# Designed miniproteins, single chains, continued (5): the designs that were tried, part 59

Each design is a single chain, and the fold is of that chain. pLDDT is the mean over its residues in the fold that is shown.

## One batch from the design tools (miniprotein)

Design m18164
Fold by ESMFold2-Fast:
Structure m18164 (fold): chain A 74 residues (1-74)
Amino acid sequence: MEEERELARRLAEALKKAAENLPAAEEIRRLLDELVEAVEAGDLAAAEEAARRLEELIEEHFEELKEGLKKVKE
């Protein structure tokens, strides 16, 4: 439980930083916040929906996100 929530928060933070300069940065940040909040609340249905929409956005902007992630590597 705690490990899953920590992983979700860390992943969301890395993705937010990777996406910060993209035109879709605000939408990606919003969905990442929704995903983390849903995971922390135990709302699996909301978490699934947020993750699905994030996956679609990430696939659409994948090359730009890959470049951003290389800079954010912790």
Scores: mean pLDDT 71

Design m18165
Fold by ESMFold2-Fast:
Structure m18165 (fold): chain A 56 residues (1-56)
Amino acid sequence: SDADIAALRAQLQDLIDNSTNLDTGAINGAQVVLDNPNATAATLQAAIDGVRASDQ
């Protein structure tokens, strides 16, 4: 649903804003997904997973 997409977008943005040790590639990948207004829940979840995996 649109509400689920909005929640995932907010979660991804929060992760980027609050993660100190993110890899530049992970940040760039997440930003590309956030810049896509038609990003699906699956694409957003993959970006969230990638950001979390890069945060040490």
Scores: mean pLDDT 76

Design m18166
Fold by ESMFold2-Fast:
Structure m18166 (fold): chain A 56 residues (1-56)
Amino acid sequence: MLPKTVDELYEEAKKKVKDPELLKEIDEAYERAKNAKNAAELVGAILRIIGILEDR
């Protein structure tokens, strides 16, 4: 089960980002988060989404 924070970040990213290439990266990061089996994999996916959001 994914933490609510990951789902919220994913929805926010999809609302804020309009670049199709960045949206693909966000979709890939979210898929990695869904398949994460440990904290390191999950944190890596979250940081990728946050990085894209913070790049404005």
Scores: mean pLDDT 74

Design m18167
Fold by ESMFold2-Fast:
Structure m18167 (fold): chain A 109 residues (1-109)
Amino acid sequence: SKELLKEIEKLEEKIKREKNPQELAFLYSLLGELYYKLKDYEKAIEYYEKALSLTDDPGFQAGLLINLGKAYIKLGDYEKALEYYDKAAELGSPEAKAVAEKLKAQVEA
């Protein structure tokens, strides 16, 4: 998408100028989401991991871990997807726990 690529370029320029680690984490998470929408799941993972490295907020970490799990599902790596959903569930995400239980049942069937 041409519009999606323009949003990515704007966000990358903003990231180059941002000095605050919490704002950088948020911007990297948005960039990951844009690459996920573009179906560039490997780049989405890269930016979600960069965001995760800059935050210690458990709620934000859980959201990033869920997004990492979603991207690994798209790549067909169900084992890594389950690992990330389990980590998000341990941080207190009931939604991640439900997805992890469903994935585990599907893989074991």
Scores: mean pLDDT 89

Design m18168
Fold by ESMFold2-Fast:
Structure m18168 (fold): chain A 82 residues (1-82)
Amino acid sequence: LSEKEAYVAEASVYLIYAAVDLVTARNKGDKEAEKLAREAVDRISELVDKAQKTSNVEEIKKLTEEAKRLADQARAEIDKIE
């Protein structure tokens, strides 16, 4: 994998994590957590799309780091619901 391909793949993994969190929130019936997870999915999806469209590896790295941060925040909120 090129460095670009590796970072885009990593950002895509964070998108999958956010999507799993969305399913978890829906299964628990927590509408507030569902909204937060959906927003994370939408925002990370935009970051992945931007990463695919740029050739600047430093920008792709920053987009991937932002995707990780958003995924981590969504997971922390989902972990609070019981």
Scores: mean pLDDT 83

Design m18169
Fold by ESMFold2-Fast:
Structure m18169 (fold): chain A 70 residues (1-70)
Amino acid sequence: MTAEEYLKLGEEYLKQGKPWEALRYYAQAIELAPDDAELRARALRGMGEALEKLGRPDTGAGARARADAL
């Protein structure tokens, strides 16, 4: 699978209310696309949203801030 396919799966699982599965796929997308700043930013934003859904809003806000810095 490509980084874009893992990013898509992360976004889909997040929409389904499965933040743990979303985090797993976002992490895979980041690992496969170290030079794609836009894809990494999208993955980090999705991870932030997933962490907020898991009841960790402070960590989620940090991930979003990192995405904005990329």
Scores: mean pLDDT 75

Design m18170
Fold by ESMFold2-Fast:
Formats: structure tokens, C-alpha cells, sequence
Structure m18170 (fold): chain A 105 residues (1-105)
């Protein structure tokens, strides 16, 4: 896939950091919202991230692309997960998911 190869070629440590920060900020925004529906959206986002993390650990790039939702934000996150191709980045995502789950308890 030419688009996938281009995304991999332009990956920087700063881009990975920005992606992980964006995920953290979105989760915290939903968890800390006064909107009762926001906690449900936070759970749905966590479930999506858990599925993407599993596929990334399996190096299943096609599975990640097939899970890409039509929502522009989640679509961007799904593409960004393809950048997380090393264990350190995947462990950082796993930590964000775990911390988000703990905040919802």
C-alpha cells in the first residue's frame, strides 16, 4: 500500500509523541466531562484502542486498516497506530489505556 509506506517514511519521534499526547488528552477530556454520554464514549475509545494495540502487537497492518472508522478523529488515530512499530511505543499506548480504565472505575 503506497499510502502506508509514505506514512512510515515520514514518521518522527515527535510525531509519535504528539499522537500519544493526543490520545491521552482525548481520553482525559471524555473522562472528566460533565456529559453522561462522555463516559460511554471514553469506554468505546478504550475498547477501540485495545483492539488496535492487539493488532499492532501482532504486526497486522491490514487488520488495523480494516478497523479504520469513518469518523475523522478515530481514522487519524488508526493511521497513527501504524507508526507504533516498536515495543517501547506499544508499552506507552498500553499504559495510557490502563490509566484511562483506572480513571473510569
Amino acid sequence: DPALELLKADITPESIEALLKLIEERLNSLINSDDPSAQEKARELLETLERLLKLAKEKNEQGILELRPEDSFLSTLTLGILWLNDEESLERLEKLIREGREKLK
Scores: mean pLDDT 74

Design m18171
Fold by ESMFold2-Fast:
Structure m18171 (fold): chain A 70 residues (1-70)
Amino acid sequence: SELERRQRLAQAFAEAYKAIKAGDLEKVNEILERVRKEFSPEDAEYFERLVKEAIESYKAGKNIFVLEPR
């Protein structure tokens, strides 16, 4: 279902963000590969773009759980 798809995608984002905060970029790449295989090309592209942005934000010292500072 559409709700289950969104839930699975949100779960993948949570897993990727935890790996980024842990500095485990190898695990981030494994998650990206899994998402490319399990989701539509559109969802996989969206996921990869946001994860790449989160990595850059983390490298810049920003909190990746909150993309915009309060």
Scores: mean pLDDT 77

Design m18172
Fold by ESMFold2-Fast:
Structure m18172 (fold): chain A 75 residues (1-75)
Amino acid sequence: SVSDRMDSMRTRSGSVSDDVDDVVSRMDSFRSSPPTDDNGDNMRRYVDDRTRRVDVMGGFNRDMVRYRDRMNRMR
C-alpha cells in the first residue's frame, strides 16, 4: 500500500529518528502479522508493549553480559 511504500522509503533514507516514525513502523508491522485477534484498541496497547519488551530485552541482555564480565573479573 501507499503507507508501506512511504515507510520503506523512510527506512532506506535512514531517517528513523523520531518516536512517531517508530510507532508508525510498528503499527504497519503488526498489521501484517498480528499476534492476536486485534482490534483498534488492542493494537495500540500491543505496539507499546512490544516496543518496551524489545528495548528492555536488547538493553538488558547487553548490560547483563557486560555486568557479569566485570563481576567475574573483580570476584
Scores: mean pLDDT 54

Design m18173
Fold by ESMFold2-Fast:
Structure m18173 (fold): chain A 74 residues (1-74)
Amino acid sequence: MDEAARETIALLERVLARNPRNAKAWHYLGEAYFRLGEYEKAIAAYEKALALDPSNERARENLERTKEALEKKK
C-alpha cells in the first residue's frame, strides 16, 4: 500500500511540474500524502486544490479530516 501511494506521489509531482494549476492533481496528491501519514504535506496539497477549485467539497472534507488527524498526532 505504501508503494502505491509513493508511486502516485511521483506521478502527480510530474503532472504538477507541467501544470501547477491542476486542482484535481493537487487533491490526489493530498490523498496520497494522507495515506502515508504525511499530514502536513497533505494539508498543503488540499489547500492548493481548494485555492484552485473552491467548489471541491470532497477536498474541503479531506482537508478538515487531515487537520484533525494532525492535531491528534501532536
Scores: mean pLDDT 83

Design m18174
Fold by ESMFold2-Fast:
Structure m18174 (fold): chain A 91 residues (1-91)
Amino acid sequence: HMKKLIEEIEKYIKEGDTSKSISLVYRLVNEGISIEEFLEDPYGSLERMLKSLEERQELSEEEKETLKKIVEKIVEALKKGKDVEEIIKEE
């Protein structure tokens, strides 16, 4: 199930759907980032996620590297003006 979730995130990144990509990354690393921390420092929160991914034993090295690249692409999208509040408020 983890592999399919990574593939789905990659698909949304390719399609330019950063909102769905970020939502799925949140679901992967849930409880690792608070909503308040993410709003205050989205880049630092994503860096924390990257470190957490390196420590996950259930993921292969390829899967960890893929997730890191996805998080980095999300950081770039946020820097280019994607609204962090809009992403978090998704209903």
Scores: mean pLDDT 60

Design m18175
Fold by ESMFold2-Fast:
Structure m18175 (fold): chain A 65 residues (1-65)
Amino acid sequence: MEELKERVLEAAKRVVDSGDLDTSKAESIARWIVDSVARGMGIELSEEEREELVKLVVEYLLKNS
């Protein structure tokens, strides 16, 4: 969980740094990041874990936009 959390935050930072962030789509972008990172790591998330990570990424994207 901690490793996955760090990886999704690193991906979120890259999105912010790219300047391509549309804040109206922050939730969809966050879901895409979480799903892509988990899939790349071979991790199957529970609905609770997925929602927690999506919320964390949304907060990061909105705060750093």
Scores: mean pLDDT 78

Design m18176
Fold by ESMFold2-Fast:
Structure m18176 (fold): chain A 105 residues (1-105)
Amino acid sequence: MIKLTMPKEVKVKEGETATLTVTSDAPEIKNVTWYKQKEGKEKEVLIKNDSKLMPGVDERITASVEGNTATLTIKNVKKEDEAIYYVKAESEKGSGTSPGTKLKV
């Protein structure tokens, strides 16, 4: 298993850009999946295969992967974006899931 490290919390104002970054202890990650979980709701898949936006997900959301780092960017943040965000990633050394980052708006 690989270790994925993220901040516990990121706070932004409505209308700003939020950037959520995960770093792996493996030198390269791939097949990165981003999840969003609101309180009392099921975990929703936002992004698959590093950067592929899932149907019905807001196009203000983009994702990228470079080496051991994956980044989710949310432009023009809305109150509805407030949630816990999780990452699952794979590497040659195995897979891992992040502890989650709470986005506060």
Scores: mean pLDDT 83

Design m18177
Fold by ESMFold2-Fast:
Structure m18177 (fold): chain A 60 residues (1-60)
Amino acid sequence: TEEVTRYLVERLGLSEADARALAELLTRDQSLAGARLITEHGVPAARAEEVARLAEELGL
């Protein structure tokens, strides 16, 4: 969770509050988290896939 939160802040420019909420959502529903990255934060689909892969690699 902490590593994913750091990635969302540093690489995607999200606020720490938004990054924490999305990192937590990734542990519960990766598909919904990916959709919210694209629709609510304007993240390209390829970047959203990278975040989902990172979360999976970290065992979230």
Scores: mean pLDDT 77

Design m18178
Fold by ESMFold2-Fast:
Structure m18178 (fold): chain A 63 residues (1-63)
Amino acid sequence: KLSLKELILRLIGLELRKIGLEFELELLKKRGASQEEIEKIEKEIKEIEKEIKKIEEEIKKLE
C-alpha cells in the first residue's frame, strides 16, 4: 500500500543506486578486476533494473 509519492521517491533512489553501480563497474574494468567481480556488479545492476521496471508498472496502475 505505497502512495504515488512513495513509489516515485523509491524509483529515484533505485535510479541513483544504478548510476552508482555503473560508475563502480567502469572503475573495476579500468583496474583490470576479475571477470567474477565484473559479473557480480552486472548482476546487481540487472536486479535493480528489474525493481525499477516493477515500480514503473505500479505507478502506471495508479495513474
Scores: mean pLDDT 82

Design m18179
Fold by ESMFold2-Fast:
Structure m18179 (fold): chain A 100 residues (1-100)
Amino acid sequence: SMNDVISQMDTLSPQQMTQIMMQFGDQVIDLLQSNGDTTGAQYVQGIINDIDRSSQQGDDTSVRRHGHQFVFWFNVYMNVYPDIQPQMQNIMSQVMQQAQ
């Protein structure tokens, strides 16, 4: 569940959270683009950029806030777009495995 993803991510260091978000964020952006959601892809790209910037500045609080924002929007898009839901679920499973 998304609550499980958030709970696992909160056990990570901000640096580890940033690395995971950067790794999987690109896959989410690509799926949204291929599904015609250019606006959604731009918003997710903005979140990923904010996570990276906050991490570089040592702003751990902002990394976690934007990480939670990423998970929230991931959940929204997975529920709104049935066509990409299996690929999104696969990404979520990979995130959970790397967060252990």
Scores: mean pLDDT 84

Design m18180
Fold by ESMFold2-Fast:
Structure m18180 (fold): chain A 45 residues (1-45)
Amino acid sequence: KEEEDLRETIELLEKQIEAAKKNKDYGFIDRLEAELRRVRELLEK
C-alpha cells in the first residue's frame, strides 16, 4: 500500500518546511504543513 512512497514524501515535506521556516515564509509553510497532514493521514489509515 505505497507506504514507503508516503514515508519518503513525508521526509521531503519536513525538509521543505524546515527550509521555509528559516526563510519565515509562513504562507508556504502553511501549505506544506497542510500537505504533510494529508499524507500522514493517508499513511495512518
Scores: mean pLDDT 79

Design m18181
Fold by ESMFold2-Fast:
Structure m18181 (fold): chain A 88 residues (1-88)
Amino acid sequence: LEELIKEYQERLKENPEDVTSLILLGNAYYQLKKYEEAIEYYKKAIELAEKSAPYAAAEALKNLSKAYEALGKYEEAEKYRKKAKEIE
């Protein structure tokens, strides 16, 4: 997992707008139970993907919702879950 984080961070140095690497970094931090870090990467991925890659944005929004649930922030979790469904 630590090696994957380094690989995705290196990809982001080469291409800061790599939505896939941002989502994968968020997923890696989520697996480490570092939910606040996961949220940061998902939010950045969503910002970049909302206009250009709606399915990637929807996936990141679903994962963002799960991270908020893990932190006990249920209102934010519901907000982003509904937003993901609207894009789909």
Scores: mean pLDDT 80

Design m18182
Fold by ESMFold2-Fast:
Structure m18182 (fold): chain A 69 residues (1-69)
Amino acid sequence: SALDEVEALVKEGERAFRAGDYDKAIALLEEALRLAEEAGLPEEVIQRVRDGLAMVRAMKAEREAARAA
């Protein structure tokens, strides 16, 4: 199902995030968000993916700021 595929992408994104691969995590979460929206999944599911994506983007920005300082 689309929900199962979204959950699999989210879990792979979480794995990439824990490995420090923020670019891979962002790409996986963007694909999860696209699939969730196209499949018309519940707003709660779509919002959870959006929140995860926002968090990873914020962590990437923080890492880049720390390296630039």
Scores: mean pLDDT 87

Design m18183
Fold by ESMFold2-Fast:
Parts: C-alpha cells; sequence; structure tokens
Structure m18183 (fold): chain A 56 residues (1-56)
C-alpha cells in the first residue's frame, strides 16, 4: 500500500505531493506516521521538498 501510494505521488510535483499528504492527514485518511513512511519511500531528490511542504 505505502509503496503504491509513493509511486502515485511521484507522478505529482513535490509541492502537490506534500499538500496531498497533509490534506489526507487532516481528513483522517492517513496518520502522521503513515504519511512520513510514504515520504521515506520517495526518491531522495524529491523527498526533502515533499517533507518540507508536508511539515508546513
Amino acid sequence: MNEELAAALNELSPRAAGLWLRHAVETGDLSEEQAREVIALLPEEIREEVRAVFEE
């Protein structure tokens, strides 16, 4: 599940991926922990940008 979600988010811009994950946590569809686990599965090049957007 997390690997499939990470693959789908990798098709988005890093900003869009981070905003999507924050929205999913805010609506209760994901936990904070699950969102961070998904971010850890993203490519290193985009992982830090996605995390920065998510943590805002």
Scores: mean pLDDT 79

Design m18184
Fold by ESMFold2-Fast:
Formats: sequence, structure tokens, C-alpha cells
Structure m18184 (fold): chain A 76 residues (1-76)
Amino acid sequence: MSDETRLATDLAVAVAEALGDPELAERIREAGARAKDAAAALEPAIAAGEAVEAGDREAAREHLERALAALEAAAA
């Protein structure tokens, strides 16, 4: 796993937990564990974190879905 994939996975999991969605957090964790190189997941994961910090839970969820899609696409 690349450092960027690990960072994206950890950040996306933290956002899902902050949104109160443990099922989504587990799905992200599983996708991240299977992904080898998912640099494309980092930008949406960061955006999701910024959105949750700003109190925009809807935007955070949308960015989180994009991060998950990028992690799943990179899964072997």
C-alpha cells in the first residue's frame, strides 16, 4: 500500500466515523486494504475532512463516496 493510499483510507474512515456511519467506515477500511495505489482517493478524502470540519455533513458524505469509489477502483 502506498503512503497516499494509507492516508486517504485513514482520513476517509475518520470522516465516516465522524458522520456516525460505522458500516461505511468498515467498507472504506476493506477497500483501502485491497487497494495498492489509490492516489486518486486522497483529494476527495481531504475534501471530505474539510467539509466535516466546516460542518457540511452532506458535502462530506459526497466527497467520502468519491474517495470510496477511487479506493474500490484501485483494488486488486
Scores: mean pLDDT 82

Design m18185
Fold by ESMFold2-Fast:
Structure m18185 (fold): chain A 66 residues (1-66)
Amino acid sequence: SMVERTIEGAREFAGLLLSEEEAEEIERKLRQVADELLAQGHSEEEVARAVEEEAFRLVSRFLSKR
């Protein structure tokens, strides 16, 4: 699905910049956000956009803690 590809891409990107543990934590958080939004009736396109935005926020936050 579009959502799954977006999560996988974000996980790969995070793995280039962050530790394996941090990248795995980001993947878990993104899956949680995606599942919640899908349960609320959002479309795959809306959820993929939200996942991309959240991934950027989480990666930026982890980088700023270093």
Scores: mean pLDDT 83

Design m18186
Fold by ESMFold2-Fast:
Structure m18186 (fold): chain A 100 residues (1-100)
Amino acid sequence: SLEEARRYLRAAADLLEEFVDEALKSGQISPETAERIREEIEKARQALDAGDVDTAVEHLKRAIELVKEAVDRGEIDPQKAARYISAAYVLLAAARFLAS
């Protein structure tokens, strides 16, 4: 259960990282915004390595909020962002269920 929870959270981190890489490469987000999101993803990965699932979830939620802020600023395509955000939330919900 805990090992599966960590797998889902790593999948969420990977998904958000792929999105940030694509958004940066296409010029949809600033390097500053990309760096802030990547910092939260890295902190989530460090928490997962330390066995701290709750801390990992909090950092992934912060990464998602930074993506939402970029959408609100008109930097990112809302439909593309919505797909990644929805997928990430599904993975986070699955991880919480498996960690209980």
Scores: mean pLDDT 84

Design m18187
Fold by ESMFold2-Fast:
Structure m18187 (fold): chain A 71 residues (1-71)
Amino acid sequence: MKEEAIKVLNEAIEALKKGDVEKASRLIRQALLLTKDNPEAVKLLEEALTHLARGDYDKAIELLNKAIEVV
């Protein structure tokens, strides 16, 4: 499960670097389901979705990298 969450988060970061916001949003939501029992990861991923909605992709990527570290 940890390996699956890390894989999905890395795919989300790659999607954002390519400008695929819709794909990144779907992958982050998938990661939320995979990390449901980890409150630190959930908080970081919810914050990443908020920044993504605002067009702040650099901050979203930073938060996704932090989520990978706490999964």
Scores: mean pLDDT 85

Design m18188
Fold by ESMFold2-Fast:
Structure m18188 (fold): chain A 73 residues (1-73)
Amino acid sequence: SAAQVVGEVLAQAPDKDAAAQTITRITNKALRGEADLEEATKELVEAGFDEKTAERLAKAVLELAKQHEELLS
């Protein structure tokens, strides 16, 4: 699941606090309809993830935000 991907990647992050803050910012942007995959991936790379992990995590975070928005609609 997308939630499992986020949990697994966060558990392996070198700086868990920085990773959690970045994920929270991306989630908040996604819930406002302001996030896209390219920008989310760039923010995660800047937070210390490699490009493949950043893209995988960005996709998972955006999917979770989309599922949450659909439940509120």
Scores: mean pLDDT 76

Design m18189
Fold by ESMFold2-Fast:
Structure m18189 (fold): chain A 60 residues (1-60)
Amino acid sequence: MESEKKREVEKLIEETAEAIANSDGKRVMELARELAKIEGISFQEATRRLVREALKRLAE
């Protein structure tokens, strides 16, 4: 479960980085909802975490 969950989160981060690069806010929101469901956190917290991790990936 943990390994599969990590792979799902990693994929969401990659897709969010691509969505940010394309200025696709709707896609970012969809991915944030999926992260919220996977991690059991609020949509607001999921959005903050996902965008932060995606920006780190784009910067490095």
Scores: mean pLDDT 80

Design m18190
Fold by ESMFold2-Fast:
Structure m18190 (fold): chain A 94 residues (1-94)
Amino acid sequence: SAKAQAARDRAIAHLDQAETLARSDPRLAEGAAHFQKARDILEKGGPRSEVLAHLAEGAGLARERGSPAQTEEIEKLAAEAVYYLDLATALEAE
């Protein structure tokens, strides 16, 4: 549905923002790669479980290696991506 696609597009946008923010710091390059992989899987309609696994790894690396401010912003973007992914899944099930 158009509503499900709009929700997926928002999840993709938040993943792209998380990747961009992580990519700005060389210490977070591995986290950025996980956000990029999550976005690529989601854009291709791949499994939700794989998207969530890469999201969790990216956020985990931000917690380990990032500043508190970077970690807070990346975790917020990751949580927003999960919210819109869950919304898209719910709308597709209707």
Scores: mean pLDDT 87

Design m18191
Fold by ESMFold2-Fast:
Structure m18191 (fold): chain A 56 residues (1-56)
Amino acid sequence: MEGEKLIEEGEKRLKNGEVTEEHVRELSRKSEEEPDDELSDRLSELSYRGYEQIRK
């Protein structure tokens, strides 16, 4: 529920080039506290992709 919304917003930010270090940090934090393994994995992957975009 909450994790799915964060994933959708994160994907939109990645597409628009609007990813910030703060957003990546939030996604990483949420992936660690997410009790659903599938959502946790998706949040973690999105965090990594966001980190790569920022580091360019």
Scores: mean pLDDT 76

Design m18192
Fold by ESMFold2-Fast:
Structure m18192 (fold): chain A 77 residues (1-77)
Amino acid sequence: SAEEEIEKGEEALAKGDYEKAGEHYERAGELYEKAGDYEKAAEAYAKAAGAYLRAGDYKKAIEAGLKAQEARLKAAA
């Protein structure tokens, strides 16, 4: 579930495994988006962007940040 992916992301973040945390948060965003929960998708993608930034993966950070913005716009519509 999306909630399980968030929890795995939090555990990876606590261990300093920022790349893995980003992957889990991004998967959570995808699952929330598929469910039509754009608000939670935006939050999950934003967390992924932050984790990727801390990992030094600027490409994935930018991509996740754009997905967060897109999901936020869908939630606000």
Scores: mean pLDDT 87

Design m18193
Fold by ESMFold2-Fast:
Structure m18193 (fold): chain A 87 residues (1-87)
Amino acid sequence: GKVLELRIGDKVKVTLKEGETLELVIHAEEPSVLRLEASKPVTVYNKDEKVGFSTREVELELPAGTHHLLITANKGEAEIEISLEPA
């Protein structure tokens, strides 16, 4: 799997093969909004909580602090665009 670190203001684009998982490590100094758009369905976990399943779009409000998210491509190769913005 791939590992990426994000800070507020970052925008990244990644490609995941079917069954591949991306780990996001988010460092947020203030409350932020994570936006994710995928070309194919993905499943997203925030720790033990399934935030999105078999979805192409996720918006998640995050408090200040460090967060770990897992993103898995469920069906085919997914091109994923992720941005972290101030809340």
Scores: mean pLDDT 83

Design m18194
Fold by ESMFold2-Fast:
Structure m18194 (fold): chain A 88 residues (1-88)
Amino acid sequence: MSKETLELEIELALLQMELAVIKTYVKKTENPSEEELKELIKRLEELLKRARELARRAREAGDERTAREAEELAEEIEKLKKELEEKL
């Protein structure tokens, strides 16, 4: 395991934690305002870009496991973003 591989794994864990926080907020917040929904969607768009970039970097580094997990994370982010957009 290289330092680069470790850094990619740490970034993945941080992105997973950020998504978990957003999911928890969505579950606990009944009837979020349009403004709150737009703010959450914007945060999810930023996470999606970071997850896709992480997947690309992991593939280039030969870290297929981190690449796969980052791609799965991107799919989860896209699904949640679409669900929130449908509430607007």
Scores: mean pLDDT 85

Design m18195
Fold by ESMFold2-Fast:
Structure m18195 (fold): chain A 86 residues (1-86)
Amino acid sequence: KGEELVKKAEELIDEAERLIAQADDPSVSPETRQKLLEEARKLADEAGKLLDEAKGIPSSVKQRLANRIVAVRLRVIGLELDLELA
């Protein structure tokens, strides 16, 4: 059912957001930060695939979750850029 895929996607997005928050901690080493960001990207990609597979879901729900996935990806890119510039 599409609602089950949406719930799994939400859980993956929540976990990706938690990993990004950990990566943004100044006590975290650049090496650990990179690993956390790589994992967050993988979770966001998996959430996107589940969302694409979900059928019978209102467009507003899909759009809201798609926006959260985009936000996660943009935050990962920003923190990765910080690593390159440091």
Scores: mean pLDDT 84

Design m18196
Fold by ESMFold2-Fast:
Structure m18196 (fold): chain A 67 residues (1-67)
Amino acid sequence: MADELNSKGVQLFAEGKYDEAIELYRKSIELDPDYAEAWRNLGKVLAKQGRDKEAEEYFKKAKELEE
């Protein structure tokens, strides 16, 4: 389930395993493209890696899905 993949991604992010977290968030989005939390979490990982412009795009997508 998309929510299970997102939850595993959150655990990996907390462990500092950013690339693995990104993979799980992307898989979550592939299963449910309207899952705003997965888009937001992907943005958080990218921001942590200093990829701020890409992070802003994903945060915008998450916000649009919640509106």
Scores: mean pLDDT 83

Design m18197
Fold by ESMFold2-Fast:
Structure m18197 (fold): chain A 56 residues (1-56)
Amino acid sequence: SLLDEGIALFKQGRGAEAAALFKRSGASDEEIRAALLAAGVSEEQADGLIRGARVL
C-alpha cells in the first residue's frame, strides 16, 4: 500500500517523499500514526510527518 511504501521511505531518511505518499494514501491521521508507531517511529516524529503530509 502507499502507507507501507511511505513508512519504508521514512525509514530510509526520505521523509518528504514519505509525507507525499501518506497524503496520496487517503489514510486518516490516526491510521498513519498507528502504522508509524507500530514501525517504531516516535509519537513526536509521527505527528511531524502527519503535519507535513497535510500541508502538501
Scores: mean pLDDT 78

Design m18198
Fold by ESMFold2-Fast:
Structure m18198 (fold): chain A 67 residues (1-67)
Amino acid sequence: MARELGDEAARYANQAAEIARSKGDEETAVKAERLAQGARTFADQGRVDVARLILEEAKRLLEELKA
């Protein structure tokens, strides 16, 4: 379901935003927050394709921040 994909993507993106902000990387934190907002918006529109892409991008961003 698109909503569940959007919720998952938003959770990963919000986690990335918190890690980026804790490191003082405000630009990356803002990008991650935009991904979270986009995930919810496109999931609400039933855009499963876009929600999945945002989920993958959020996961990659989080992995890069944890390295």
Scores: mean pLDDT 81

Design m18199
Fold by ESMFold2-Fast:
Structure m18199 (fold): chain A 72 residues (1-72)
Amino acid sequence: DLAAIAAAVLAHAEGIAEKLAALGLEEAAERIRALGRRLAEAIARDGPDSPEAQALNAELVALGREAAAAIA
């Protein structure tokens, strides 16, 4: 069920965003939320293995690592 996978991705991105916001990284939190929504939309339309979903997931992972480095 693509809708269930998309919903799980949105929930996961929101959890990360809430943690970043709690650390004062509100802009990073907003960007994670925006990427999570785009990824969920791509998954709902074309599935998690689509090129767009893979590219958005890579961007989300990269942003997460960048945010982690900023608080180190």
Scores: mean pLDDT 81

Design m18200
Fold by ESMFold2-Fast:
Structure m18200 (fold): chain A 57 residues (1-57)
Amino acid sequence: MKELLEKARAAVEAGDYKEALKYINEALLSDPAPSAEQLAEIAELAREAVRLAQEAA
């Protein structure tokens, strides 16, 4: 889980919204399911990835 969140964050920082969304999706589908704290981090990363996608369009 931590590795997926770290990769998603690195992708957001690099401006690579496609890679960020890929890692976010993998984190959401992970087993065991994300904790409430991890879900909050995923939500923040998803908002940043969506913002980057909108700016790229």
Scores: mean pLDDT 78

